# Designs tried in a protein design run: designed miniproteins, single chains, continued (3). Part 67

Each design is a single chain, and the fold is of that chain. pLDDT is the mean over its residues in the fold that is shown.

## One batch from the design tools (miniprotein)

Design m10320
Fold by ESMFold2-Fast:
Structure m10320 (fold): chain A 83 residues (1-83)
Amino acid sequence: SLLEMAKNLTDENIPIIAEKLKELYKKLPLPEFLELLKEVLSNIPIDKLVKFLNELEPLFEELKDHRVELSEVIREALLEQYE
């Protein structure tokens, strides 16, 4: 599953997860996609998070008109890692 890949993130898995998220962005309503993005980010080990976010840069460019919602999702996902 996508969440299981996120928990066991590797350099090889990062592009696969990023491509799956881009595919789902095209298929899901925005609120449902943002919930999925939050779940994925909350399951990524903190030491690999920066590299993963860099791979998502093209997706974040597509989401630029929703920067406020995107920023909130990222913040909430990070907080869940330490709750």
Scores: mean pLDDT 79

Design m10321
Fold by ESMFold2-Fast:
Structure m10321 (fold): chain A 59 residues (1-59)
Amino acid sequence: APPAVRPTTPAQREVLRIASKLNEKGLTAGVASAQDLLDKAVEAGLISEEQARRLLAEL
């Protein structure tokens, strides 16, 4: 059986990579969706708002 999180699209794979970076900073607590994760990544300065919107649109 596949794990709870399994990237199947390029956008999902990028989100997983971002999640790994946020986890190192302890900022993934309470993340329930890709949108929430991208919002936290923008707030942390890891990605731009434009990149977050692009990834969300490609999901």
Scores: mean pLDDT 72

Design m10322
Fold by ESMFold2-Fast:
Order: structure tokens, then sequence, then C-alpha cells
Structure m10322 (fold): chain A 100 residues (1-100)
């Protein structure tokens, strides 16, 4: 829908903002907000691309903050639609590799 396209454009701007931001707590809150929108939007292709960008953002964060991202992704594995569960599992695996 036209509304979904506007939401995607706003999410793209939030992701770009997170990529340029230096405040880890603000970045974490942006990631949580983006993930909540992806649950409601239910667009698998868009969510796959957004999740890849979120993972790259998360890799720049301190180990403590990365663990908070992983905890929220685990919440999504238990509570989200199957398409987002699969993406969240892949994101957890990728982030856990760099924390090892």
Amino acid sequence: SEQDEKVKKLVDELIKGAEEETDERFILNLIFSILDVLKKLKDKEYAENAMKRIVEIAKKLSPEVQKEVIDYLRYLVENADPYLQELAKKAIEELEKILS
C-alpha cells in the first residue's frame, strides 16, 4: 500500500540515522523501534535487507550493547511471525560469531 511505502521510507531513514549515530544507547533504541515496525509491516524481502543493515550497525557496538540486541532478537524468535523468526535466528548467529 501507499502507507507501507511511506513506512519503509521512514525506516530506511532511521537505519541511515543509526549508521551515522555514535550514541550506543540511542542506536539500540532505534534498532528496537525498527524491529517492531518490521514485525507489523510483514514484508519478508524488505525485512531481509533491513536485518542485514541492522546486523552491520550492531557489529559496531560494544559487546555489552550487542548482547542486548541479541536478547531482543531472541525475543523475536519466540514472539514474531515465522518469516521474522528465521531472520532473527540468522542475525543472532552472525552476532554471536563476533562475540566468541
Scores: mean pLDDT 85

Design m10323
Fold by ESMFold2-Fast:
Structure m10323 (fold): chain A 65 residues (1-65)
Amino acid sequence: DIDKFLKELEKQGVDPGTLKVLESLAKELKATPEQLREILKESGLDPTRLTALVLRLIGDQIDKE
């Protein structure tokens, strides 16, 4: 459940901007909570790395279309 996952991240102090990006990514690409969790782990919550990983995932989806 994406909504529950995002609420838990908000409770843990993740910034609203990052949450908005993850929500948009989940809706547009139908990303799973596991995929979002992997992105967060790889980024270490660094905004620059998070953005790069999000763009990478979007690129992979475009290549599959």
Scores: mean pLDDT 67

Design m10324
Fold by ESMFold2-Fast:
Structure m10324 (fold): chain A 99 residues (1-99)
Amino acid sequence: SRQQQIQQIQNQLNNIQQQLSQLKSLLDEYKKNPSDENRDRVLQQVSDLQGQITRLRTQIKQLYRDGILSPQEAQQFLQQLDQIEQQLGELVDEFVKIE
């Protein structure tokens, strides 16, 4: 149903937010205990998050084209993704500064 598809987007956004919190923790661990293993964990989580954000953005745009999302709903979800991308960018910038 339409309501189930909207709920799935919200669940994916919530999961991405949880993964951002995990990335923060991984970055803090890398700062305390610099190692190739901890560095690779940060890089992998960044890559995974970037992929998830790109896929979810594509899905939101598709659901809008299919008439499942209203213009307002699509804009609200895309704004949430933009905020997530900004937070991810800040964490990436923080990581680059300590490399």
Scores: mean pLDDT 90

Design m10325
Fold by ESMFold2-Fast:
Structure m10325 (fold): chain A 70 residues (1-70)
Amino acid sequence: SSVESIAETMYEMFKKYNDNVLSKEEAERIIAESEEVIANSEPTGGGIARAIGALFARGMALGELRYLEE
């Protein structure tokens, strides 16, 4: 999604100046937790906000995994 793409780009910029942002294990955990939040989010304002937050977190974690895969 566009939210995940924005999060990946922001994470790449962050990592350029801060190498110790996320470990592989933490990134994999964030992906699992964010997917659970997205699956269980209600179709309400609060549920939508939680889903957007989870998509952003997932995008950042995917950015770390992509960096590690060369």
Scores: mean pLDDT 71

Design m10326
Fold by ESMFold2-Fast:
Structure m10326 (fold): chain A 91 residues (1-91)
Amino acid sequence: KAAAEAALAAAEAAIDEADALLKENKDKLSTEAYLEAGEALGLAGIHLGIAKILLEKGKYDEALEAARLAVELAKEAIRIIEEGVAAVEAA
C-alpha cells in the first residue's frame, strides 16, 4: 500500500512538472513536438487515473505498476519538450 501511494504521488508530481514545462515552452515548440508531448502527457494522466481506481479497489501491485507507467510517460513528455526546444535552437 505505502509503495503504491508513494508511486502515485510521484506520478502526480511528474505530470505536474511535464504540464508546467509544456505550457512554459508552448511557443518555442514545433506543432509536431507540442502534439507528441501532449499525447504522452495525456496518456500519463490516463494511467494515473487507472492507478487511483486500482488503489481504491485494494489492487496495490497493479496500482503501483500503473503509477510507474504514468511516471515514465510524464518523463517521455519532458524528453520530447527538451528535445523539441534543442532542435529549434539547433536549426
Scores: mean pLDDT 83

Design m10327
Fold by ESMFold2-Fast:
Structure m10327 (fold): chain A 94 residues (1-94)
Amino acid sequence: IEELRREMLRLRGEMLATFGGVSPEEVEEILAIELKLEKNNGQMTPEERERWLALSKRLAPKVAAAIEKAEAETSPLLERLLRLGEEVERLLAE
């Protein structure tokens, strides 16, 4: 389950870089924050949380555009991400 979540975060970052025009540095920053959040059971310092909110707000339109473009191109990354999401949902229902 942890490995599936990490793979989803990695694929999401790859999709954002490929289709959303997010820089490699921004993708790495997103992944680092999300992985740290996972390791700490959702806990962040106030400074980390503020940084995450600012980053999320800035990248929201790029994320939406990346998803639309990936879907239009029938991207294997989007397909794999959707399948992993379904797998995680199924495991959490246990």
Scores: mean pLDDT 67

Design m10328
Fold by ESMFold2-Fast:
Structure m10328 (fold): chain A 66 residues (1-66)
Amino acid sequence: SELERLTAEYQERLATLSPEERIARIDAVTDRVMAKVRELIEQGKNTPDAIREVVIEVLREALAEG
C-alpha cells in the first residue's frame, strides 16, 4: 500500500521531466537501492521486508529532494 503510493508519486514526478533527466533520476535511485541492498546481503539481513523498507526509504528521500 505505502510502497504502491510512493511508486505512483515517483512515477508522476518522473513524467514531468525530460527523457534524459528521467533516466538520470532512475539511475540515481537504482544506485541507492542497490548499495543499501548490498549492505543487507553482507549482514545476512536481506529479507523481503528489509528490502521493501530500503525501497520505501529511498523513494521517500528521492521525493523529499524536490
Scores: mean pLDDT 82

Design m10329
Fold by ESMFold2-Fast:
Structure m10329 (fold): chain A 82 residues (1-82)
Amino acid sequence: SMELELTKLQFRGMALYVSIIVTSRILLKKGKISEEEYEEIIKEAEKLYEEFKKALKEKNFEKMKEIVERMEELLRELQEKL
C-alpha cells in the first residue's frame, strides 16, 4: 500500500538525518574533519531534511525517494572517513 511505503520512507529519512548528524559529530571529535567542514555538513543535512519534510507534507513520494538517496550518498561519504 502507498501509505505503508510513505511511512517506511518517512522513518528512513528521519533515521538517515540522525545518522548524518551523529556520524559528523564523531568525525569532528576524532579530528577527521574541521569545524568548518562540520558546519557545512550540518547545514546540508538540515537543508535536505527540510526539503524531505516539505515533500512528505505534499505526499510527493518521488521527491522523498530522491532526497533519501541524496542523504544515503552523504552518509556513505561520511562513513568512508571513519
Scores: mean pLDDT 89

Design m10330
Fold by ESMFold2-Fast:
Structure m10330 (fold): chain A 67 residues (1-67)
Amino acid sequence: GPEETDLAKILTERLGLSPEEAAAVTKAIFDYAKETGRAPRTAEEFQKLPGVGPELAQRLADFLAAH
């Protein structure tokens, strides 16, 4: 949906992810939110997402803390 497209664009532009990686991470974030009732917020929560390593998890957590 529009929210997924917007987040994928932000991840590509602000974190330097490839379009394919940004799309996969965005889907994983939305799947996590649907299952748990909220978006991941900590590096530990992001590391639970498929394909998200420790470095990317920390960058995602830092990005959300700043926004």
Scores: mean pLDDT 77

Design m10331
Fold by ESMFold2-Fast:
Structure m10331 (fold): chain A 98 residues (1-98)
Amino acid sequence: SSKEQVEAQLAKIKEALKSADEETKERIREKLREMAERLDEVIEELKRILENSDEKEKEKIITDTLNVLEMARMVAEFLGMEEVAEKFEEAIEEVKKL
């Protein structure tokens, strides 16, 4: 299932983060903040892509997008970025409505 794939990928990311130095973790935090600030643009672009997609393409695009957002939310939580994690959760709920 997509949840099992996300959990497996998250486990790998968490393992990499455990061995990362603080400078690497801060770079990841900066990238997560940048991604969170662009979520509205990403969702608007997603809506445009979906307008011209067939039902099977829509399902795959939505599933892949949700998997990326779920991983970003969980990494943000792992790094103590509560506000950033909440922004990803809000984006997940918006994408689920598509």
Scores: mean pLDDT 81

Design m10332
Fold by ESMFold2-Fast:
Formats: sequence, structure tokens, C-alpha cells
Structure m10332 (fold): chain A 94 residues (1-94)
Amino acid sequence: SEAFERLLEVAREALRLLGLDESRLKDLKTIEELVLEVVGLLQELLKKLIEEGKVEEAEEIARKYEEPLIEAIENKDYLTFAEIAREAIKEIKE
């Protein structure tokens, strides 16, 4: 339950940064669905950085966080996944 709540917080922050509606999060029923949503939102945030001309910053963030995020998913460590995703979003904001 704690991992699900942390993932919701991460997803809401990512949606806010993208200017997207949070209503779709109400349709997510499992922690795995929420993890996939967070992955998709992180990809959209990196795409936004690239479109803004911040290609090097997007590449550095992807390089730093991609493997740790994949490892957390493979280990079903969704709390650690949420923490790593939150840190990635913080760097995207800066």
C-alpha cells in the first residue's frame, strides 16, 4: 500500500509538470499498472526536455536512472522504484 501511495504521488507530480489531467490515475487498479504509467510519464518528460533543446540533460538523466529503474521493476521493489523515479523528476525540474 505504501509503494502504491508513493507511486501515485510520483505520477501526480509528473502529470502536473506535463500539464495533464490526473483523472486517468483513478482507472489504475494495480501497482504494476501504476509503475507502467510512471515509466510512460518519465519518457514524456524526457521527450519534453529534448523538444526544449535540453538534449544533453535528457541523455544524462536517462543514463543515470534507466538501469536502476529497470532493476527495481525486475526485483518487484516498487518502493525503491518510486524513490528513484521521484529523484529523476527532481532533476528534470532543475
Scores: mean pLDDT 86

Design m10333
Fold by ESMFold2-Fast:
Structure m10333 (fold): chain A 55 residues (1-55)
Amino acid sequence: RKKILDEWFSKLSEKHREILKEAANSDLSGIEIAEKLGVSLEEVIEAVKKFEEVF
């Protein structure tokens, strides 16, 4: 099961991987994650949506 998660993460863009790591390791809101990583809120929403679609 860990192998499937690792393989899925390896196929994501660097930005999406960093967004998901931040979401998993902190209690920051989507806008706070976007601000911290220098990405748009839309990219944060897209990354989370991709994760929810698979898991």
Scores: mean pLDDT 73

Design m10334
Fold by ESMFold2-Fast:
Structure m10334 (fold): chain A 105 residues (1-105)
Amino acid sequence: TSTNRTNVSSMMSSRRTHFVNGNYSGTVSVMNRVRRTVTSVYGPNSVRVGITYNSMGFVYRMMGNYSMSMSYYRTSYSRFVSGGAPSSMVNMTRSMYSVTVTRYS
C-alpha cells in the first residue's frame, strides 16, 4: 500500500477550512474520510490511524460531545500502544482522555 497519497493532504486542508469556520460537523465528515484513507494506506493498527483518532477526539470535544471524544481518544490510545508509538504520544492521548473525562463528569 502506498504511503504517499495526495488525498490525505487535500482532506486535511478541507478539515482546516471547516474547523476555522466553526463548522465542526463538516470537520467530522472530512475527518471520517481521512480516517478511511489513512486506515487503507497505513493499516488499522498504525500510529497514523492513532493520530487520526486523536484528532477526531479533539473535534468531538470542541463540539461538546464528550462521550464520543472519550471513545475516539480511547481508540487512539489503543492504536498508539499497538503501533509502537513514542511514550510522548501515548501520554499526550492519555492526558487528553483524562481532561475529557473531567469535563463529562
Scores: mean pLDDT 74

Design m10335
Fold by ESMFold2-Fast:
Structure m10335 (fold): chain A 84 residues (1-84)
Amino acid sequence: SRKEELKKALELVEEKALEYSKRVRDEKIRSLEEFNELHEEILEKLKEEISKIPDEEVKNLALEALDKYKSFVVTMEILREEIK
């Protein structure tokens, strides 16, 4: 059913997000530049996985959440520069 297909698509996006988060940890990021490059790559890959969600309304909400996360990361970078 559409509900089951949607659930599977969301579970796949969640699994990919967790996999990419583990990759960031495993790469032993040494600098803010390395972190930003890897994060940009991960954001693009998550955007691609989200694009596969068969429900347009759910897909748009997930894309909006991803944009908010990107804004959060930029804000944290600015705060890090101000605190030092």
Scores: mean pLDDT 65

Design m10336
Fold by ESMFold2-Fast:
Structure m10336 (fold): chain A 95 residues (1-95)
Amino acid sequence: MEEERKEVEEKIEEYRRLNLELARRLVEDPDRAREIAEEAARKADEIEEEARKLKKEGKIEPKQYLELLVLAGVAYIVAGVARAIAEIRERKARR
């Protein structure tokens, strides 16, 4: 009961940290933007799928479900920004 709540909170915190790390890596090494975009998109899908699974199993509170959906949305935004950066850099490198 309380243990299940802690497991979900730990996953939320892990996904929050992963989103921040992806954004940091994008700023520090924009040459890897294409790779970061693909990784962020996959993470967004993973978070969304896990949120739906936990909701279906009745193991998640409505607030926690919304938090996971927001984190998936943030990962999709990071993926979109990274893809745009990759496209701009690829156009500049074209000869």
Scores: mean pLDDT 83

Design m10337
Fold by ESMFold2-Fast:
Structure m10337 (fold): chain A 75 residues (1-75)
Amino acid sequence: EEFDLDVELALVEIQVAIGKKDAERGLLTPEAIELLNKADELVDQARAETDPGKRRELIEEAKKLIDEAIKVNEA
């Protein structure tokens, strides 16, 4: 369970990092950047969280924000 959460967190961290690089290159809308920044904050919270259940919730919420950022950027 912890191992699976570590993998999920690492994948979300990579997605946020790619998104930030795209934002620096001017490839994202302001709305997508705002959602990405919120996801980054949730990733930081998940990294600091010691309860696996709460960490899972933070990771899932970050994933939802990344999905929404992609949708908003495509619109």
Scores: mean pLDDT 81

Design m10338
Fold by ESMFold2-Fast:
Structure m10338 (fold): chain A 107 residues (1-107)
Amino acid sequence: EAEEHIKRAKEALKAGNLKEAREHYQRAVDIYRPTDPEKAREIYLEGRRDLAKAVGKQELGDELVEAFKRYVEAVKNGDYQAAREAGERMRKLNEELDKAVEEKLAS
């Protein structure tokens, strides 16, 4: 079920259907989140990276993955400041990516 959504998201990306791709990635994440949160996070990051690449902003996707890894390690180590800084960076990168996707959809 979730794997079908991932497959459809990738097919939508190849066809240039960013809205459909984003929706299918989100559905796959939502399916895994309550039972396998680690898998949900992997799918979330893959989808964000793929969307960033599709709108010509691959660097945003790469930076988002890096910020997420820093966030996870900081939380694991109890480093409150590092976790907060990484979380804020993730939020800003996601806002930039969402804006780029919406601008591409409006074109």
Scores: mean pLDDT 85

Design m10339
Fold by ESMFold2-Fast:
Structure m10339 (fold): chain A 85 residues (1-85)
Amino acid sequence: MEEAREFLQEAARLLTKAIEAYKKGNIDEAIKAFEEMLDLARERGVSPEVIELLEKAIEALKKGDFQQAVDLFTEAVDRIRAEFA
């Protein structure tokens, strides 16, 4: 299903953008990339559990816990992948 592939490609792009922004010290840009992912997930009608993981990832970024944020984002993407497989 082509729409699921596009969604997963966009998720990968946003994660890469967030990692690059964080490495440059642009925490606000990293948060914005995660917020764009949350909006995309809501638009695609993903499960409430995925939404909660993305919200927790954004909270982790705001607290400066980048590793936790990436781990939570990755778990959310893996769940999306399972839902649209």
Scores: mean pLDDT 81

Design m10340
Fold by ESMFold2-Fast:
Structure m10340 (fold): chain A 104 residues (1-104)
Amino acid sequence: ADLEAARQALAEVQRLGDEAMKVADETIKLANELSEEGKKLAERAQKLRDTVQSLVDSAQAVLAFAEKHPAAAPTALEILQNLADRVRSILDELKKIYEELKAK
């Protein structure tokens, strides 16, 4: 029940994380071809990419703990859902940075 839901929540964090890191990589490539303003946006995108990787790593650790301690599965599910929401927020921010960069 909760453990299967937690596995699905981790899969969602990983999917969103992969998408966010891909957008970050494309943003950094585009920004590096621009002037001083592009450099600042590239640094911001890199920091957001690093944050996403940290959130994905944390999500993997949370599920691993819940698999060893099934009683923690409901709490793990809540944490994983919160991590997914945070990764979605960062993905939205990265998409905005990419659009701002494309408009230049």
Scores: mean pLDDT 88

Design m10341
Fold by ESMFold2-Fast:
Structure m10341 (fold): chain A 81 residues (1-81)
Amino acid sequence: SLVDEIVELFEEEAASDLSAGEKLARLERRVRELATRAGLSEEQIAKLVSAARLLFARYLSGEISLEEALELLRRHAEQVL
């Protein structure tokens, strides 16, 4: 599913040796590419990218765990998709 592919992106970026800013930029770009290929509307893409970026940023800052970010992402995606 699209959600499972985005979850994989979170895990890949979390494991990378890139800076926090580079991880966020790559995540945003890759989520946008996946959502576009899935045929989502511009509004759905914007909402999903925004949510993914916010949750990943909260993970990178240490505010939430990766597992919590992924669970929140799944719940948000169910509301947008």
Scores: mean pLDDT 86

Design m10342
Fold by ESMFold2-Fast:
Parts: structure tokens; sequence; C-alpha cells
Structure m10342 (fold): chain A 91 residues (1-91)
């Protein structure tokens, strides 16, 4: 559980950092893919009981904060959309 929770957190943070830092389409896309991947993995691991729903949600919320601090609005938006997708998958 510890390793998997840390993996999701790192992916969400890196996704937020890449998506939020620049308008470069390739870097933005890499960040978006990482954030979406973290949301999908978080949902799957929570379903298996390998990560708590709270841990998965907090990881994506941290990704949103990272993107927000870096200032590219579309980057924050895509990470927020990944977080909302995770919330829907957990309901």
Amino acid sequence: MEEKAEEIRRAAQEGGELAGRTENPTVYAAGAILAIGAAVEGALLARRGEVSEEEALEALEEGVRYARELGYEEGEKVVKEALEGLKEALE
C-alpha cells in the first residue's frame, strides 16, 4: 500500500507540474497523461483496497495545487478534470 500510494502521489504531482508550467503542447500533454493516469490508477487501487479513496483523492488535489501555483490555467483545468473523473469513479 505505501509504495502504491506514493506512486500515485508522485504521478499526480509531476502531472500537475508539467501541465501547469507551460503552454507547450507536448509538455502539457505529458502532464495531462500523468494526471489522468494517476486518477485511473488511484480508482483501480482504491477498488482493490490497496490505496484508500482519501489517499487517491488527496494525491489528485495536490496535483491541482501544483498546477495552480505554476499559473497555466488550462493545465490546472485538465488536472481538475482528472480529479473529477476520479471522484465519479469512486461513487
Scores: mean pLDDT 83

Design m10343
Fold by ESMFold2-Fast:
Structure m10343 (fold): chain A 85 residues (1-85)
Amino acid sequence: EQEEEAKKAVEILEEASEEEREELIDAGVQTALEMGARQGPEEVEKAKAMADAKGDLEKLKEALLKMSTETQRAVAETLEKGLKE
């Protein structure tokens, strides 16, 4: 279940163009940082790991999987909204 959200986020990024991917990653990282701030310092550190992954989708997936289900879902929803419309 948790892995589904992270996998969906990565799939959205893979489907996006290079220009869209950069914007989506930035939006996803911001969402993760905001969600992390609500949950505590450990979650914020995990969100920073997502930022440090940059364009590396495997590292992004690993960082996202270490975050809470709520953070993973929020990131996936942010990316899906950015791509689909």
Scores: mean pLDDT 76

Design m10344
Fold by ESMFold2-Fast:
Structure m10344 (fold): chain A 70 residues (1-70)
Amino acid sequence: MEKVREEVERAKERAEEVASRSTESQRQALLGMVEAAERKVEEGNLEDALETIRQLEVFIEKVEAEVAAK
């Protein structure tokens, strides 16, 4: 449980950092995925929470690449 919460917190910090440099649409998507992961942890659905974190990390990389290309 605690380890999954730590992973959510790290993903949240990364998402917020990237969101500060992204478009409003990308920011909303990043923060929405963080909220979804946090909700799944609260519900005890750790497998889905980890899957959401993996998808969030992929999306963060995509947004970082798009921001760097500008």
Scores: mean pLDDT 79

Design m10345
Fold by ESMFold2-Fast:
Structure m10345 (fold): chain A 88 residues (1-88)
Amino acid sequence: DLEEEKKKLKLFIRYMIATLERMKENNFPQEEIEKFKEEEMKRIRLAAKRLGIPEEEVEKWIAEAKEELEKNGLEEVEKKIIEEANKL
């Protein structure tokens, strides 16, 4: 089901953005944060390509995840990600 796979990819993008922010909050070295981001972005792009999702749509979902984080805060976003992951 393409819609279910898209929901999983959107959730994974939200997870990545929240994790990057958590790493920054916990004072992880910049090199480790950048490495994590690079590896996760490679996985996201590969999944998007397999699902026929264009790069512009992926960038939109990343922007939406960042907006959610800015609006709701890290703790609330992490809680929502866990709740949604448990429903998959």
Scores: mean pLDDT 88

Design m10346
Fold by ESMFold2-Fast:
Structure m10346 (fold): chain A 85 residues (1-85)
Amino acid sequence: MEKRKEAAETLKEVAKELKEKFPNDEKVQELAKKIEELAKAIEEGDLEKARELASEIGRKIYELNDEKILELAGKVDEALSLLQD
């Protein structure tokens, strides 16, 4: 339970950082919203929805091709790794 809470909190922080650093980028704002949805799915224990959202988030990050966004993607992967026992 605690690992899921930590993962969700990390994802919420990443989403907040994206919204603050890229307030006028509609694609980045959409990405941040998807990361918040992923955090919620993890908190609710909906692992199938979490997997689908994680895949979609990874694809959107790749399509944006931005070094700073790729650095934040590393934090998403780190949060997801906390869910593996």
Scores: mean pLDDT 76

Design m10347
Fold by ESMFold2-Fast:
Structure m10347 (fold): chain A 56 residues (1-56)
Amino acid sequence: AEAEAQARAGALGDTHLPVIREAKAEIDRLQAETDLPDVEINKRVAERFRARVAAA
């Protein structure tokens, strides 16, 4: 409950950054969880980011 309220306040503060934060978290996760080349990870995240921005 309190952690959820704190997360909500953070999301409000990052209204224009949630997509950027998600992209960075995705890159970090893929780098930690997989041994894919950085170029491949960046390409996948860029495609997802581009599609999301186009859909928004």
Scores: mean pLDDT 65

Design m10348
Fold by ESMFold2-Fast:
Structure m10348 (fold): chain A 94 residues (1-94)
Amino acid sequence: SEELEEKKKLLEEIEETVERFKELYEISPLDAVSEVYKIAEIVGKIDEKAAEELRKAAELLLKTPEQQQKALELFEKVVKEVKEKVKKEIEKAL
């Protein structure tokens, strides 16, 4: 199914961007901001509410260390929920 292949490709793009985010965050939270906006764009194709939460996380990365930690926690939570949603849709199509 073309739709199944698109969902698998979307999941791969999410996983690759998340890995890049983690690498950049370890260098500097500020360097990770662009990757959060990239994943928000990808995620927004399937869940606009999740994309809005990711954009909030990006804004928090520009603030204090306490807010940067909250951004990381929000990012990880939202990404996990989106990945679980996409995986369930793939499993239903199999």
Scores: mean pLDDT 84

Design m10349
Fold by ESMFold2-Fast:
Structure m10349 (fold): chain A 75 residues (1-75)
Amino acid sequence: SLEEEIDLALGAIAAAVAREIIKQNNTPEVRKEALEFLRKIAETFSPEQLEALREMFADDPDIRKVIEEVLEEKK
């Protein structure tokens, strides 16, 4: 549905923003805050949407780990 497509797009934006924040300021504090922000957003998504996000960001180990942890919590 359009709503599911919008949710996936928002998830992709959140992950891309977290990645860019970490790239611009790679301190432990910033990494933690960016990944916690992504985690909170990811918790609102369905397992199907999270699987799609995991595939989209497979090459980013930080983003992938957050998505995988949220997926485990929903299964």
Scores: mean pLDDT 80

Design m10350
Fold by ESMFold2-Fast:
Structure m10350 (fold): chain A 90 residues (1-90)
Amino acid sequence: SAELERLARELERLAEELEKLPPSKNVTKAIGYTLRLIGLAIDLERLGAPPSLVEAVRRVAKALLTSDDDKLMERAIELAERALALVRAE
């Protein structure tokens, strides 16, 4: 799916943006978002989503461990949940 490839690229770009941010001091919040994204990656992999998409979600999850940007964290969840919805619709 072209849309799944687009979402994978958006998640990769988001991971790159998060990796450039200074280290987060709100580790508890970051852990919550990271665990949510890991769960979404597991669901995507079990449903046979493209490996590039699963890896993009995992990369964002790792990057969130050092991020305190609420908007980027929420965007990561939104993109991953949209990807899961599309995979379920196929």
Scores: mean pLDDT 81

Design m10351
Fold by ESMFold2-Fast:
Structure m10351 (fold): chain A 69 residues (1-69)
Amino acid sequence: MDKLIEELLEAIVKGDFDRAKELIKELLSKGVSEEEILSRIGELALKKYPTLVSNGIVEIARLLIEEIK
């Protein structure tokens, strides 16, 4: 789980949204909920980036989840 969340964060930061969607699909297939994905990526992003950037990352992740649902 943690490695997939780190890879998802990196994909979003790099603008690799195709990779990000693939990672989200993998997380969902492993039983990780949308709420859990958003919570965990938010926590990880906040450790590495300023609050404004972290909020942007979480919003992108939410939009990507909605796009693949």
Scores: mean pLDDT 84

Design m10352
Fold by ESMFold2-Fast:
Parts: C-alpha cells; structure tokens; sequence
Structure m10352 (fold): chain A 76 residues (1-76)
C-alpha cells in the first residue's frame, strides 16, 4: 500500500463515517436504519475490493462518493 493512497482512502472514510453517523441520528424508521446498514455493507465491500487489488483507487473513491450521496438522500 502507498501511504498517499492510504491517506486519500482514510479521508473519504472519515467523511463517510460522519455522514453515516448523521444519517443514523436523523433516521426515524426501521426501513431507514436498514438502508443505512446496506450502504455501510456496500462501503465495506468497496474497501475490501480495493485492498484486494480488484479495483483502482480512483474507482474506490468514486464508488465511496456515490454511497455517501445515497446516505445523504435517505434522511431527506
């Protein structure tokens, strides 16, 4: 792993955690909690695929950004 790539992933993951925490705090239904958990699972898969070399850093960052947007939409 390259330190710079690790730093970029850690930065986006911190943003993802902040948005997930906000979504859980704003969620009021079981369905919303379920959807947030599904997105967390998808984020974990993206990180796993990146760590295994199945996807590039650019692809991982793009997918994580999309998942963060999905989380934001769940509480609106």
Amino acid sequence: HMAKEKEEIDKILKKAKDEIDKAFAAASTGAQYQKIMEIVRKMNKVIDDYEEGKISLEEALEELKKLIEEVKKLIE
Scores: mean pLDDT 80

Design m10353
Fold by ESMFold2-Fast:
Structure m10353 (fold): chain A 80 residues (1-80)
Amino acid sequence: SELAVVEEEVETGITDEKENEKLKEELQKKGGELREKDDKIVQINVEIKEPGVLKITVVAETKEAAEKAAKELVAEAKKL
């Protein structure tokens, strides 16, 4: 595949539906900012895998760019 895909799961422990949606939206917005700053990032998706667990998917032209963006988003999620 020409594109690199990196997936990370973050255990937040947040089970409230509204708090999960808010955190998802905040991380998706941060992902949009990262994509605007680095043209190697093709797509970033943040999803609620289950209550208390977020899944972050980064698609980029290089594995290095995908891993860097995923690491930044995981760090933001852990700040809560």
Scores: mean pLDDT 84

Design m10354
Fold by ESMFold2-Fast:
Structure m10354 (fold): chain A 72 residues (1-72)
Amino acid sequence: AAEERIRELAESGEAFGLTEFEDPELTEAARRAARALEAAGYAKLVDEPTDGEATPEATLELYRGILAAAEA
């Protein structure tokens, strides 16, 4: 679900789709999916937040990594 949304957003070029989620559950699910994508090598969180709150920079790093992998 969230992993597919992140991939779809990356492919469509919407880097900030995750930050538009008004639903906290979707944001948390997106973070979990983002970590799964990171583990799979699609992206890497360089600036992991201390308290686990998603930052715009962390979201951009994920999308950048996914887009780079897609273009490779």
Scores: mean pLDDT 50

